# Designed miniproteins, single chains, continued (3): the designs that were tried, part 105

Each design is a single chain, and the fold is of that chain. pLDDT is the mean over its residues in the fold that is shown.

## One batch from the design tools (miniprotein)

Design m11643
Fold by ESMFold2-Fast:
Structure m11643 (fold): chain A 74 residues (1-74)
Amino acid sequence: SEREELLRRFAATAQEAVRVLGLEEAQRLIREVSAALLPEMEAALAAGRPVEEVELEGLRRLTAALEAAVAAAR
């Protein structure tokens, strides 16, 4: 499923982020990106969007942000 593929990609990307950026920086980025996504996800849920769609979009954006940070560090 798309959710399973995204979760595997997120896990692999998070592991790479820890390897490239270090644990503290990887955790900081996950927290900052998640905090930035929260108001948008809450607004989407309040507007009646399906929970699964909102979760998958959040996961895609978090994964992409981590991938971009890793690429920029190389």
Scores: mean pLDDT 86

Design m11644
Fold by ESMFold2-Fast:
Structure m11644 (fold): chain A 77 residues (1-77)
Amino acid sequence: DEETEMVINLIRRVAEVAGIEAALELTKKYGIKSRMEGDELVIDRADAKAFVENATPQQVAEFVGDVLRLIGDELDK
């Protein structure tokens, strides 16, 4: 599922660039369950898939906008 992998990869990238707390708040906002297992961020694939299947165009645009903002703020440093 290409779209589900894209969502998961964007969340992982937010964690790498903006930090774990930013990634956890992002997933919480969009109803995607995530947690830390040691030093690894685990993202619930079923929740990510449900988001992709049920999200409105506005919710998708907001998610992408949040990702770009969080990553962009770090890249502009």
Scores: mean pLDDT 80

Design m11645
Fold by ESMFold2-Fast:
Structure m11645 (fold): chain A 100 residues (1-100)
Amino acid sequence: LEEKREENRKKMIENFKKAGVTSIDVEIVEKDGRYYLRVTLTTKDGKKIEFDIPLPSREEAERVAAEIKELQAKGDIEGALKVIFDTMERIYERVREETA
């Protein structure tokens, strides 16, 4: 599972690089007492892809957002994407555990 997940992550990152993702913006959104990390990917064509990642706490959302912003500020788009996908994987694991 670990190796397959790592390969899938690398493939997703390469696919987003091929799509020409030039910047990543993140903001924290609160809805009904829950916290979400809103991710906006901007492509070379100026198109924006938005999605929300549910997070267990405001503190975790702030930590993840800060890490992504720091990587994006350094121009490390690949690193920022890795943080996003790692966060999504951890959330999916938690959801799977709670729904089992």
Scores: mean pLDDT 75

Design m11646
Fold by ESMFold2-Fast:
Structure m11646 (fold): chain A 80 residues (1-80)
Amino acid sequence: MSDRVKALRLAQQAAMLALQGKFDEARRLLEEARRIGGDDPVVQRAIELAERAIEAAKSGDVATAIGYLLRVMGLLIEES
Protein backbone atom coordinates (compact mmCIF):
# COMPACT_ATOMS: atom_id res chain seq x y z
CA MET A 1 0.00 0.00 0.00
CA SER A 2 1.37 3.45 -0.87
CA ASP A 3 2.10 5.96 1.92
CA ARG A 4 -0.54 8.25 0.36
CA VAL A 5 -3.27 5.57 0.46
CA LYS A 6 -2.28 4.61 4.03
CA ALA A 7 -2.44 8.26 5.17
CA LEU A 8 -5.79 8.81 3.41
CA ARG A 9 -7.19 5.70 5.13
CA LEU A 10 -6.03 7.09 8.51
CA ALA A 11 -7.76 10.43 7.77
CA GLN A 12 -10.98 8.57 6.86
CA GLN A 13 -10.80 6.52 10.09
CA ALA A 14 -10.21 9.74 12.09
CA ALA A 15 -13.35 11.35 10.60
CA MET A 16 -15.36 8.19 11.42
CA LEU A 17 -14.04 8.20 15.01
CA ALA A 18 -15.04 11.89 15.32
CA LEU A 19 -18.65 10.93 14.47
CA GLN A 20 -18.47 8.39 17.34
CA GLY A 21 -17.26 11.13 19.76
CA LYS A 22 -13.77 9.55 19.96
CA PHE A 23 -11.93 12.83 19.41
CA ASP A 24 -8.60 11.91 21.09
CA GLU A 25 -8.33 8.73 18.99
CA ALA A 26 -9.25 10.71 15.86
CA ARG A 27 -6.48 13.27 16.53
CA ARG A 28 -3.95 10.47 17.14
CA LEU A 29 -4.72 8.99 13.70
CA LEU A 30 -4.34 12.44 12.06
CA GLU A 31 -0.90 12.83 13.70
CA GLU A 32 0.08 9.44 12.21
CA ALA A 33 -1.30 10.46 8.77
CA ARG A 34 0.77 13.69 8.92
CA ARG A 35 3.89 11.69 9.89
CA ILE A 36 3.44 9.29 6.93
CA GLY A 37 2.39 11.74 4.21
CA GLY A 38 2.22 15.28 5.61
CA ASP A 39 4.26 16.69 2.68
CA ASP A 40 1.75 15.29 0.13
CA PRO A 41 -0.86 17.92 -0.89
CA VAL A 42 -3.62 15.26 -1.26
CA VAL A 43 -2.86 13.97 2.26
CA GLN A 44 -2.75 17.57 3.58
CA ARG A 45 -6.23 18.15 2.10
CA ALA A 46 -7.57 14.92 3.66
CA ILE A 47 -6.16 15.87 7.09
CA GLU A 48 -7.73 19.36 6.77
CA LEU A 49 -11.13 17.81 5.91
CA ALA A 50 -10.88 15.32 8.80
CA GLU A 51 -9.94 18.17 11.21
CA ARG A 52 -13.05 20.05 9.99
CA ALA A 53 -15.10 16.86 10.60
CA ILE A 54 -13.77 16.70 14.20
CA GLU A 55 -14.66 20.37 14.82
CA ALA A 56 -18.17 19.98 13.32
CA ALA A 57 -18.83 16.79 15.35
CA LYS A 58 -17.63 18.51 18.56
CA SER A 59 -20.08 21.39 17.90
CA GLY A 60 -22.94 18.88 17.35
CA ASP A 61 -23.13 19.57 13.59
CA VAL A 62 -23.31 15.90 12.57
CA ALA A 63 -24.52 16.65 9.00
CA THR A 64 -21.47 18.86 8.29
CA ALA A 65 -19.16 16.26 9.87
CA ILE A 66 -20.62 13.54 7.60
CA GLY A 67 -20.08 15.86 4.60
CA TYR A 68 -16.38 16.16 5.42
CA LEU A 69 -16.08 12.37 5.92
CA LEU A 70 -17.60 11.81 2.45
CA ARG A 71 -15.08 14.25 0.91
CA VAL A 72 -12.17 12.35 2.56
CA MET A 73 -13.64 9.08 1.21
CA GLY A 74 -13.79 10.68 -2.25
CA LEU A 75 -10.05 11.41 -2.12
CA LEU A 76 -9.33 7.80 -1.08
CA ILE A 77 -11.53 6.39 -3.90
CA GLU A 78 -9.65 8.50 -6.51
CA GLU A 79 -6.41 6.80 -5.36
CA SER A 80 -7.90 3.28 -5.50
Scores: mean pLDDT 86

Design m11647
Fold by ESMFold2-Fast:
Structure m11647 (fold): chain A 108 residues (1-108)
Amino acid sequence: SELEEILKKIVSKLSEEELKKFKEVLEEAKKKLSGKEPKSDNWKVFDKDGDGKISIEEFKEVLNGFGYDLTDEEAKVFDKDGDGYIDLEELEEIIKTLEKVIEELKKE
């Protein structure tokens, strides 16, 4: 529910084109974390250091690039382990919840 509320705020601030790009970046990052070859370099916006990990700071920077300033309190919802990184399972939950939020907002 807390993740869903934060994603609703993000969706309300981003245009349809920005939301499409954000979702594509998340899906390419998921492929990289799952050990699959991404079809594009869009995931590199999360992995500027080339270490194959998504840091919470890189995630905040990506959202800021789309016009959403993620707070430290909101960032903690994406980093449940408190290790400073988004793992594959957390990223899958983010993508699934984002898709749910987009579909629910389209119905209203």
Scores: mean pLDDT 73

Design m11648
Fold by ESMFold2-Fast:
Structure m11648 (fold): chain A 74 residues (1-74)
Amino acid sequence: MTLSERITRGVIMYEAAQLLSLKKPISLVEERIEELLEDPYALFMGSTMDEEKFFAAYPELEEFIEELTKKYTK
């Protein structure tokens, strides 16, 4: 896994977690990814995400997050 992929995945996981906490559709993640990847705060928050713990809590989101990570990694 490249550093860019790890950063992108972290940001996507962070936004997904926020949407889930607000009971909003997870499909809204894709609308915000490009803006979040330019936001230093979002990049920092993404870097704090624990991948193993996140996918243990939300295993059904693993494919969705990997597809978006692949699509938006520079």
Scores: mean pLDDT 80

Design m11649
Fold by ESMFold2-Fast:
Parts: C-alpha cells; structure tokens; sequence
Structure m11649 (fold): chain A 65 residues (1-65)
C-alpha cells in the first residue's frame, strides 16, 4: 500500500473496529464506511478494505469483553 493510502486504510480500520465492537450490523457498518470513504475523497477501495478489516477486529474484541 502507498503511504498516503495507508492513512486512509487506518482511518477505515478505526471506524470499522468501533462499528464491530459496538455490534453494528455488517450492512449498516458497510454503509458508513462507504459514505466516509466518498466524503474524504481518499482512495475509496483502500479505505473500504481497512474498514472491513477493522470490523472483523472489533467483532473479535466483543468476544474478549
């Protein structure tokens, strides 16, 4: 990943992590991630990929309590 795209992916990861940890549905989380990527004007695909990875991580975080 390019360094600039890395920042977008990390922002997406943080958003996805919070959504997953909060128990947000995949559909709702996906909508927020897509909206945020478009609003930021960043690499939409990079930010989406980060968001998906974050959602998985956040969902696993719920297991730990």
Amino acid sequence: MEEKNKEGAELGYKGGYVAGKSGMSPEAAGRLGEWGAKEAGADEEGQKAGYELGYIGGSKGRLEG
Scores: mean pLDDT 67

Design m11650
Fold by ESMFold2-Fast:
Structure m11650 (fold): chain A 100 residues (1-100)
Amino acid sequence: TELVFQETKARFATMAFMTEIWVELKRNNISNSEVETLLDQLKELMAQPPSRENLDEMRRIVDQILEIMSKVLPQGVVDSIRDEGEGALELWEKVVELKE
């Protein structure tokens, strides 16, 4: 079904976003417990049934991660990660719309 395909794409895109955050933190020898907590919250939301409320919370978490990362990483790296995060959120928007 179209719903299953879009949900699978959204999950993989979100995993790619989280992986890129992890890679950049490790590459730059940065440890940030707030970002790690936010990544865990994002992972838990991905395991929940898709809903508008969960999508809004995912966007809040992505925005908070990007705000923290913008203070410790070069702008070009942050912009690339933001594009991946927005791509994942756009796919989750399609999933929520298919369920409405």
Scores: mean pLDDT 88

Design m11651
Fold by ESMFold2-Fast:
Parts: structure tokens; sequence; C-alpha cells
Structure m11651 (fold): chain A 76 residues (1-76)
């Protein structure tokens, strides 16, 4: 269950990360920042669930994406 939930959260995080990039390109920095924050929270939850499932590789990937999303939210 948690492994599948981690995958679903990771996918959702990716969607919000792309949305943030699109809004940033359009100059809608407020919406971009919110989308990046939402992506980061989803990736952080995906990382927790992957860690609990013992999936070291997925945990590392999700943590990397969470850091990327957090950085983008701060820079916009």
Amino acid sequence: KKEQEAANLYTAGGVWLVAGDVYAEMGDLETARQAYRDAAELFEKAAQYSKEAGNVEDHKLAETKAREARRKAEEV
C-alpha cells in the first residue's frame, strides 16, 4: 500500500512541478510559487512512504525532487 501511495504522490508532485514551470514561464510567479510548494510537499510525502517501504532508490529520487521544488519555490 505505502509503496503504491509513494508512486502516486511522486506522480502528482511531478505534475505540480511542471505546472509551476509553466506558470513561471508565463510570469505568474505567485501561482508558480504555490505550485512548486505543492510539488515539494507531495515529493516529501512520497520520500517518507518510500523510506517506510524500504525502497532506498525511490526515497533518494523523491528527496531530490522535493529539494528541486523547494529551491524553485524560493527562487521565483
Scores: mean pLDDT 87

Design m11652
Fold by ESMFold2-Fast:
Formats: sequence, structure tokens, C-alpha cells
Structure m11652 (fold): chain A 73 residues (1-73)
Amino acid sequence: YTLSEKQKEWLKQIGADIDKVEAIIQEHYDEWTAALDRTEAEEGRTLSDEEREENLLLAALGILAGEEAKAAA
């Protein structure tokens, strides 16, 4: 999985590891896209490509923070 240039620039500005974020999204891609598809079906609306990428990005950042906390323990 490859993030848009806009999201890569944002991650770079906040000091996040882009390669790790992309790897986490790739690992969970099928699971998270299935969850987004269920949300669209349940709400009766279509998420934009930007909204989908933003949801994947936020989920990946949450996992990355959890991994960093575990590594520090």
C-alpha cells in the first residue's frame, strides 16, 4: 500500500515513519477496507477515496503508537 503525496508530506511534518505506516496499512488492508465497506452499507452512503485513506491512516497511527509503547516496556 502507498499513501498519497499529501498524506506522506503530513506524516513527514509530524515526524511519523511513513514506511512503518504503509506496512501497517498493508498488513491490515483487507480487514480495514472490509470494515469501511460495512460502514458504507450500514450508513447508506459512499466514502470518498480521501475519507477511506484518512481512516486507514488514523488506524495505522493508532497501531504504531501501541507498538512503540510495547517496545518501550
Scores: mean pLDDT 78

Design m11653
Fold by ESMFold2-Fast:
Structure m11653 (fold): chain A 76 residues (1-76)
Amino acid sequence: VTPLPPLSPVERRVLAALIQAGKPLTVRELAERIGVSQPTASRSVRRLERLGLVRRVPGQGYELADRDRAEAAMNR
């Protein structure tokens, strides 16, 4: 298993928003919740998806793929 790299502040906010919501969020909802532009939220979500921390849910946006890994990343 590849260790998680350090996350940017925006990436950590995306994970926090998904943990707090407990449901899939769209890129627009993520951008609104964390106070960034949609392109910024989209880039952060794609990075997190490549790391296996989030997954796309068709018609609903993105959700946590691995909650334990996401929570561990937030505590670093």
Scores: mean pLDDT 79

Design m11654
Fold by ESMFold2-Fast:
Structure m11654 (fold): chain A 66 residues (1-66)
Amino acid sequence: MTPEELNEILIETVMENPKADAKELAEKIIEKAKERGKYVDKKTAEYLAELGAKHREGIIAWAKSG
């Protein structure tokens, strides 16, 4: 999976789950990747979920401005 695809999955997951904690976001990232026919390992999903939870407001603002 490309870095661009991972970034899109992260942004979509954060936007669709604005109140989810990092654990929920990790599970949702894995689900979203499967929907796209892609694979994200648990460690990568957990790392992205922590970033998504920490920078949630910034990610949402950036996505809305693009």
Scores: mean pLDDT 80

Design m11655
Fold by ESMFold2-Fast:
Structure m11655 (fold): chain A 86 residues (1-86)
Amino acid sequence: RLAELEAEARAAIARAQSPGATPEDIIAAVEALVEAQAEKARRAGKEEEMAEILRREAEELRAATDLPPEVREAMVAALERQVERL
């Protein structure tokens, strides 16, 4: 399962890096990457540490003024969703 999540994250990142990538491709890449990282943390017994990292990243993203609001909100939602699952 972790290998499958990591493969999905790699595919999503490749799409986000392709010419003509949309904001939705970027959001999908972040969602896939965060899900793979959360699963990796669960396997390592690092759920508490990962939850703390993701909470901090979400707070920093909320304060970021250089990202479009829609992209920022989607990224924060992805991080917060994974924190609730950890």
Scores: mean pLDDT 76

Design m11656
Fold by ESMFold2-Fast:
Structure m11656 (fold): chain A 87 residues (1-87)
Amino acid sequence: SEVEEARKAAVELLERFLALARELGAPEDFIETLERAIEQVRAAETVDEIVSILTAAASDVQLAFRDDPRMRAAVRETAAWLTRLER
């Protein structure tokens, strides 16, 4: 299913954001926001819902960790996946 494949990919991308945020010493509330995003993606029924959740999380990550090279790479990978999904 397209939704199941999108859900799996989005969870992997969000888990990468979460792992990097923990390594970079993000505040507890930021970590909790990413954990909630993962749970929301797992419960999502449509590709549009998954895209919305992931886009919001990527924006938060980009704002908080703009200067970190690994986080920039993770944001670029997420943007590339979202671009492919829209084609």
Scores: mean pLDDT 87

Design m11657
Fold by ESMFold2-Fast:
Structure m11657 (fold): chain A 64 residues (1-64)
Amino acid sequence: HIEVPPFQEGDSLQDFALYLRSLGLSDEAVEAALLAYVERTRGLGPITRAEYEELLALAREADA
């Protein structure tokens, strides 16, 4: 098993997308999380660690 480093605060949208895909999430769950990421960062700056953890939880719920 290859350990993928967890998404870090300040990483790009592409890094976040790759991280979510590495977790085995569906395309639909990844797309929903990316949309939420864009909404959170637009006009608010980069997402915080707490925000990306929240988005991860939502993406996992969408995939369940």
Scores: mean pLDDT 64

Design m11658
Fold by ESMFold2-Fast:
Structure m11658 (fold): chain A 87 residues (1-87)
Amino acid sequence: PPPETEVILRVSEEGMSAEEAARKALKELDAEEVSREVSEPEKKPTFMSNVEGTFTIVEVYKDGRVEVTAIEISENPRIVRVVAELK
């Protein structure tokens, strides 16, 4: 992680969507969403072939900026990246 960043890795519960995982992380941090980017890759990478579920990476920056990356690992993976600010 970059200097001055706190990284919180969270594993979401079974059946949670990338959007639900991102929403949960923002709510737990009391962070205000600034922007959202959604990516739907055509195929799951081979190195993830034995992995299923939704994973959330939260990066909190020294200036109060937060980046939440929620990755839904399925046959068609979905990635939701949210930039937010701590209140």
Scores: mean pLDDT 71

Design m11659
Fold by ESMFold2-Fast:
Structure m11659 (fold): chain A 70 residues (1-70)
Amino acid sequence: SELERLVDEIERELLRRYIDQGKIPSNEEVLKEIARRLLEAGVSREDIIRYLKKRWGLSEEEAKKLIDEI
């Protein structure tokens, strides 16, 4: 629930920022930015992977690849 709240806050901030800048980001760009901010907030790599799988339906390999690119 705390991770869910943090993700919702990040998504809301990113959506507002992208709208204000007139940008339309790809799903991959949004997910990478969310994962990056979660890492900066001290969320573990394992918890981010678990959340990416649960929230966005990524496979384990897709979630690991995404976070490894950060």
Scores: mean pLDDT 79

Design m11660
Fold by ESMFold2-Fast:
Structure m11660 (fold): chain A 81 residues (1-81)
Amino acid sequence: INQDAIDPFVLAVQAQVPSSANVDSLSNIPGLEGIRAATATTDTSTTIYLSQADAAYADHILAIIRTLVPSDITVSVTIIP
């Protein structure tokens, strides 16, 4: 039984973003295991979606993602209740 196929937090983020946005889980990034976070990428922006339970990590995750995306892409953080 493959239990790695669908992240429940990714599904929650997909419900809040346009269907054209690409949603990726951040749980596969070393150092971010156990944090409920995902990115939603559009043509001009990358939004970091973070669980309310893990909101204290927002600045840390933002710093990591800022190093991974081009400087011309807007990066922001949104907390999901």
Scores: mean pLDDT 71

Design m11661
Fold by ESMFold2-Fast:
Structure m11661 (fold): chain A 85 residues (1-85)
Amino acid sequence: KELALQAVLEELDRLAATASEEERREIERGKAELERRAADFSDEQWFNGAFSSYLTRLKREEPEAPLEELFERAERLARELLEAS
């Protein structure tokens, strides 16, 4: 759980480094919310946090890509992140 939180926060930091000011504010808000609620998060909520961060990155990098493809890629990346933690 703690390792999963750290991995998600590190990924959000990487996303924020190249994000626009508005996107960075959203990432920072999400990061703060994750840190605040970490103790109450289930495995499903950890997965959802990772999924959302990856989906945001993929949508930004490939705005014209089908949502179906982006969802599949974000889901795979989120699972891999949690398995590594």
Scores: mean pLDDT 68

Design m11662
Fold by ESMFold2-Fast:
Order: sequence, then structure tokens, then C-alpha cells
Structure m11662 (fold): chain A 85 residues (1-85)
Amino acid sequence: SELDERNKQMALAAEALKENKKVGDILLQGINYQALGYQLEAKGDFDSAQKLLDEGKKLLDEGNKNLKEFEENKKKEEELRKALS
């Protein structure tokens, strides 16, 4: 039904927005961890700096993976819109 297709579109759009926000939050956290890590390195706290830089790298890697998943979800939304045209 038209209502069922509309509900599917709304669910996909909500999921895409949720994923986009999550990706943005993770990427920003990764950048902030790296920035803080470099600040600690400049202060001579090398052990804490290395830990933050490593965690920042993990967050950036996760964010990049989530960005790919977000793009796949956007493609599915576009395909659904075309199917309803």
C-alpha cells in the first residue's frame, strides 16, 4: 500500500539521519582525541598521548566504516524513491 511504502521511506530516512549523526559524532571524537593527544605529547606526557592517538585512530577508522554504511543506506532510499515514481 502507499502507506506501507511511505512508512518504509520514513524508516530509511530516520535510519540515515541517525547514522549520519553517529558518523559525525564518532569522526569528531576521533579528531578531538588526536588533538588532545598532540597537546599531551607537547607537554611531555607521551604515554597518555599515545593512548589518545591510538583511540583517535580507532574512532576515525570506525567513522569511515560507518560513512560507507550511511552512503549505502542513502542509495537504498534513492532506489525506493525511484520505485515509487
Scores: mean pLDDT 76

Design m11663
Fold by ESMFold2-Fast:
Order: C-alpha cells, then sequence, then structure tokens
Structure m11663 (fold): chain A 61 residues (1-61)
C-alpha cells in the first residue's frame, strides 16, 4: 500500500513538473521573465521530489 502511494505521488509530481515547464515557456513567450523563472524553479523542485519518492518506493520493495 505505502509503495503504491509513493509511486502515485511521484507520478503526480512528474506531471506537475512537466506542466510547470510548459507554463514557464508561456510566461517567457509573453515577456514575463520573473514568472517564467519562478515556474521553472517550481518545476525543478517537483522533479526532484518525484525522483526522491521513486527512490524511496524502490527501497521499500
Amino acid sequence: MEVEELLKQAEMNEETSKSGLRVGDLYLQRGDTDLSQAAYQAAERSRKISEELRREAERLR
């Protein structure tokens, strides 16, 4: 149960990261550099969280 929950959270964070990169690109196209940078930073954080959750799930298996 816990392993499946961790993998689900990892997948959600991966999708959040991908969405954040797309939002960052849209802000950049509109000239909102500060918002673009914030979106990219948020996407990077979600990616790292996803990787940590996946590693933790693998350890529990």
Scores: mean pLDDT 83

Design m11664
Fold by ESMFold2-Fast:
Structure m11664 (fold): chain A 100 residues (1-100)
Amino acid sequence: PPTPLDPSRKIKLEALIKLLESIASSLDEEDRALVDEEIAKLKASGKKELTSVEAWKIIGELLNRLNARRGLPPVDINDPLAVYQALLALLAEAEARRAA
């Protein structure tokens, strides 16, 4: 979607945490631990909002940790479109696991 790629857009920390919690609920124990660690760091930050750039870097770094465990290539965290496409792939995989 165009709006999530706008670098001037602010993202509520609560919304990002809810997204990560939704992802974590659909992952195996080891992958879930990586997501839970990131959620804990976000909660400890005391921030209420993130810039789009900050949020996409956090998502991209998490995706790179998950991809490394799966033998997949890293995503350029400075490319929000690449991060977004990788996130959609992870969400589709999580949905397929729930449906199975």
Scores: mean pLDDT 75

Design m11665
Fold by ESMFold2-Fast:
Structure m11665 (fold): chain A 80 residues (1-80)
Amino acid sequence: DKEKAIAALERAYELLSTMEESPTKRVNLDLLRSSIEALRNGEISPDFGYWVLEGVIAAAKIENPEVAEQIRKILEEELK
């Protein structure tokens, strides 16, 4: 469901935005924003959106494991 994928990526964006400023944070916020737009426009599938979210989780885990774990819980709930 496209709307669920968009909501999950938007929640991940909000969580990631609470992290301390870093190049990793900026790049991944931009990636999430672009992916949300692509989902809205039908340019990517929901599954591709979740694949992007997996990459964001892996990147965030290096700097803030707590935020990464919160985003992972969002992804796990959507994959049920």
Scores: mean pLDDT 85

Design m11666
Fold by ESMFold2-Fast:
Structure m11666 (fold): chain A 84 residues (1-84)
Amino acid sequence: MKVLEIAEEILKEFEKDPSATPGEIATARRFVDYLKEALEKGLSIEEAIEEARKKVLSDPTANKEVIDKFYEKLKEKLKELGLL
């Protein structure tokens, strides 16, 4: 699924950032995991992204700035590829 391939590429960019903390990387990974679950349920790409964001935000250990950065970057890349 191209959406998940793009999300995994964004996650790899976070993992390669030498300034990223393990907690920030874990937040990005949880976003990808929830996105995958939402897409497997048959939600649209837009609905799946919104559900994933909502679920990650409900985790009190999640880094809000990382959630916002991942969300914006994912939406931008999907729009550039005509998937949104």
Scores: mean pLDDT 83

Design m11667
Fold by ESMFold2-Fast:
Structure m11667 (fold): chain A 64 residues (1-64)
Amino acid sequence: SRVQEVLEEMEKYISTLPEDLKEIGEQMLKRLEELYRQGRLTPAQFEQAVEDLKRMLDSLLQQK
């Protein structure tokens, strides 16, 4: 599914991060997956939230 593809790409991205950002990314991604599983996020909202998380992590990475 598209959600699974988004998850796999995000997990791959997080694996390239420094340990502190990796931990934050993993925790936040797990929370988003939980919200999606509970039906609190649509597939489109989940994709948007993952993109927003990636932008946040990219911003933090650039400050290191």
Scores: mean pLDDT 84

Design m11668
Fold by ESMFold2-Fast:
Structure m11668 (fold): chain A 94 residues (1-94)
Amino acid sequence: DVGEKTRDALKKADELAKSGTASPEELRKVIDEAAVNAAKLTPGQRGGAGDALARISKKAAEVFPESKEEFTRYRKAAEDPEGLLKLAEEILKK
């Protein structure tokens, strides 16, 4: 179920980033959900989810230049397994 939740959140985030029709805030919420669920995966599965999240965050930075710095931070965090875990912890702290 965590794997399905991660996949569904990543798919929704990818679609929102590509469409450019969502607000940066809405896209960030879905990316946050994907990051939190991805952090609960096994180390082997987490790498693949992190790669997907990094790609989506890179696209988000291109589509929403006003939020470029925030999405670039998400991309860099997702590129590193330890960074992804720290990002999820920050999101859960609110």
Scores: mean pLDDT 81

Design m11669
Fold by ESMFold2-Fast:
Structure m11669 (fold): chain A 55 residues (1-55)
Amino acid sequence: SVEELKKQLEFYKDEIARLEELLKTATGERQVLYQRAIDLLKENIEKIEKAIKEA
């Protein structure tokens, strides 16, 4: 449902915010891993937003 998609969207936004905080102090491999995780979550957000608009 659209309501479930909206809840998932908020969860992913919260996860990005947490990872962005971790990224501020991350170095080396951790920096790369956190950035990749953020990028993947942003891609998932775009897909969810599209699904909501198509519903």
Scores: mean pLDDT 86

Design m11670
Fold by ESMFold2-Fast:
Structure m11670 (fold): chain A 89 residues (1-89)
Amino acid sequence: SHMEKEKKIRELRDEALARIEGLLTKALPPDSVERDIAIALVTLALLSGVPIETIIEFLERLGFPQDLIDEVRKILEEYRKKIAEIEKE
């Protein structure tokens, strides 16, 4: 049903956001502007059809470490794959 799909999508979004926030908390000070911008960009990727590559390019321009960028990309790609599978049902 539509309600079950929406619930699954929200749960996957919350999980992806929590995983990325955990990575950012370990890599950056909690009050950094860079952390706030990264969370906003990731949230935009989770709520919209903005290409993952666009989000990654912004994170690279902000000077984030490549290992952090690679893990964020992985989480976002896994999220979008799972959403696409749910939407096909």
Scores: mean pLDDT 81

Design m11671
Fold by ESMFold2-Fast:
Structure m11671 (fold): chain A 99 residues (1-99)
Amino acid sequence: MAEEERLRRALRELAEALTAAIEEVAKKLIELLEEKDPELAEEVREQLAEYLARLPAQEERFLARALAAGTSVAAIEEALASLPKVKEEALAKLEEEAK
């Protein structure tokens, strides 16, 4: 059975999409913070860089946990499908706080 390979691929796609969404939200947050708190903006940049650096080590850990939890490819695909909405809500909240 190729279930592990399918799960690994689905998790990678989710991780890539989640990373892209986090980067977009973080970029917006940094832009808003630069006017009021440049030190906090720098901390957010550093935290993002550190998160990205840890991603390869987390991939294997996430796969092991997903297998242990009986996580289905369908559940991961549902999470992927919901991600654009979560991202838009986060961006809208940041814009509202900036008004």
Scores: mean pLDDT 74

Design m11672
Fold by ESMFold2-Fast:
Structure m11672 (fold): chain A 64 residues (1-64)
Amino acid sequence: SAKKLIEEAIASLPKEYQDLARKVWDMWLAGKSFAEIAKQLGISVSTVRRLLLEVQDNLVKLQK
């Protein structure tokens, strides 16, 4: 159930960001900090935060 909801939340993002959002989410669940995720993926901390917030917002919408 949780995995399916996360997949649907990511699928609700623009296609160009879906793979990146999945990597960010998986690394965050593995306990990595925003700075560690940003460094490993070559993106800004702001982009990491935005993608996590968008996934979380989509998850809330799917649970209603």
Scores: mean pLDDT 83

Design m11673
Fold by ESMFold2-Fast:
Structure m11673 (fold): chain A 70 residues (1-70)
Amino acid sequence: GNIKFQDDKVRYAYQLLVKSLPPEKLEQIDQEALARALELFFLGKISAKTASLISGVPQKYLEGLLSLVE
């Protein structure tokens, strides 16, 4: 866990995602790319589809995070 987050909501979303993903998927994910994609996604700068393409996380997991981190 050497990843820096500017926003505590993004950090919380990242932690929820890590707990929700299967271990085999977590091993394949670039954690830095995921952190940056989540920051841009929560700022409304990129879509869930674009964040999925950058991070390797399935789009449905990213879309689900918006309802959990209100």
Scores: mean pLDDT 74

Design m11674
Fold by ESMFold2-Fast:
Structure m11674 (fold): chain A 98 residues (1-98)
Amino acid sequence: EKEKEEILKKARELAEQMKDLPLDIQRGVADIGLAMSEDEVDRKAYELLIEAIDRLERLMKNPEEAQKELGLSKEDVENMSPETRLKAIEKIIEELLK
């Protein structure tokens, strides 16, 4: 439980730090972070963040699934704010840790 909490906290901190970057740039930054990680918690946090970003990218290509899983409208997906994107990533991260 404590390890999951530490990973979740780190993944959320990383997502918050890069929230203003386009999603494809966030993915690239996370890939570099994973490659440079020497700590197991940091590695797992980056892996979790990468999976969340990849899932969000797939959902954004399927508006009906995005609405079902994240409650995002087609307009929300097409004009996604940094804040909305961060909340979507955080929700996916929490679901991935279940």
Scores: mean pLDDT 83

Design m11675
Fold by ESMFold2-Fast:
Structure m11675 (fold): chain A 85 residues (1-85)
Amino acid sequence: SASKTKSILIKALKKHGDNDPDLEKKSLQDLKDRYSELTGESVQTINNDLVELEILKKTNLRELPTEQYVAARLQLIALEDIYGL
């Protein structure tokens, strides 16, 4: 959901030293732009990462074939680390 995506970005921003008390009041687009400026990552990369993270979290990874399960699990771990989850 948009509210979950916003929460992830706020957590990531705070982990990168953004201590703005009004982060929760900012739009999703403003949070993406701000995270892009802090990390040097493109907004497109951030959008792709957030979509993939949502899909991986909604997927029952155990239903995947073994090789796909391992790849998906490693990607989830990597994305959770990047976004401070």
Scores: mean pLDDT 83

Design m11676
Fold by ESMFold2-Fast:
Structure m11676 (fold): chain A 76 residues (1-76)
Amino acid sequence: SMLEIYELGAELMNAKNAEEARKILDEFIAKAESEEEAKRALHIILYSSTEIKEELPLEELKEEVVKKVMEEKEKI
């Protein structure tokens, strides 16, 4: 749901470092009903959009989300 995606985003922004962000994402992925559902959620976080702009493997998509979160934290 969008609420779960919002909560994931908030947890990621509260992560102290990239390692903690990866742990949060791994736990989210493990709880997802399917790999496709996990990919859609990570895509929404990464692009702030429901439009699929690029088809990345789940592991690569996870690392792009970690990178984005760490870059956004550096701007604060």
Scores: mean pLDDT 75

Design m11677
Fold by ESMFold2-Fast:
Structure m11677 (fold): chain A 81 residues (1-81)
Amino acid sequence: SETIRLVAERELAEARELLAELREALKQGNHDRAVELASELGVDPEEVRELLEKGNYEEVLRLAEEQLAKREASAQAAIAE
């Protein structure tokens, strides 16, 4: 369906923007913003807080990218009909 494809493409674009904003928040050391953005991507906010306290920014990005990959898989399934 054209409608499903357009919705999937929009949701994927929004998720990619959230990931880009998360990278900037981490670069700026803005932990509160990083938790908010990662939560919007689907990462557990408690897990993000624990990782940020340990300075493990790479794992925060990995978890966010994992959530984006799940959204990409869903979008590709919608487009591939």
Scores: mean pLDDT 82

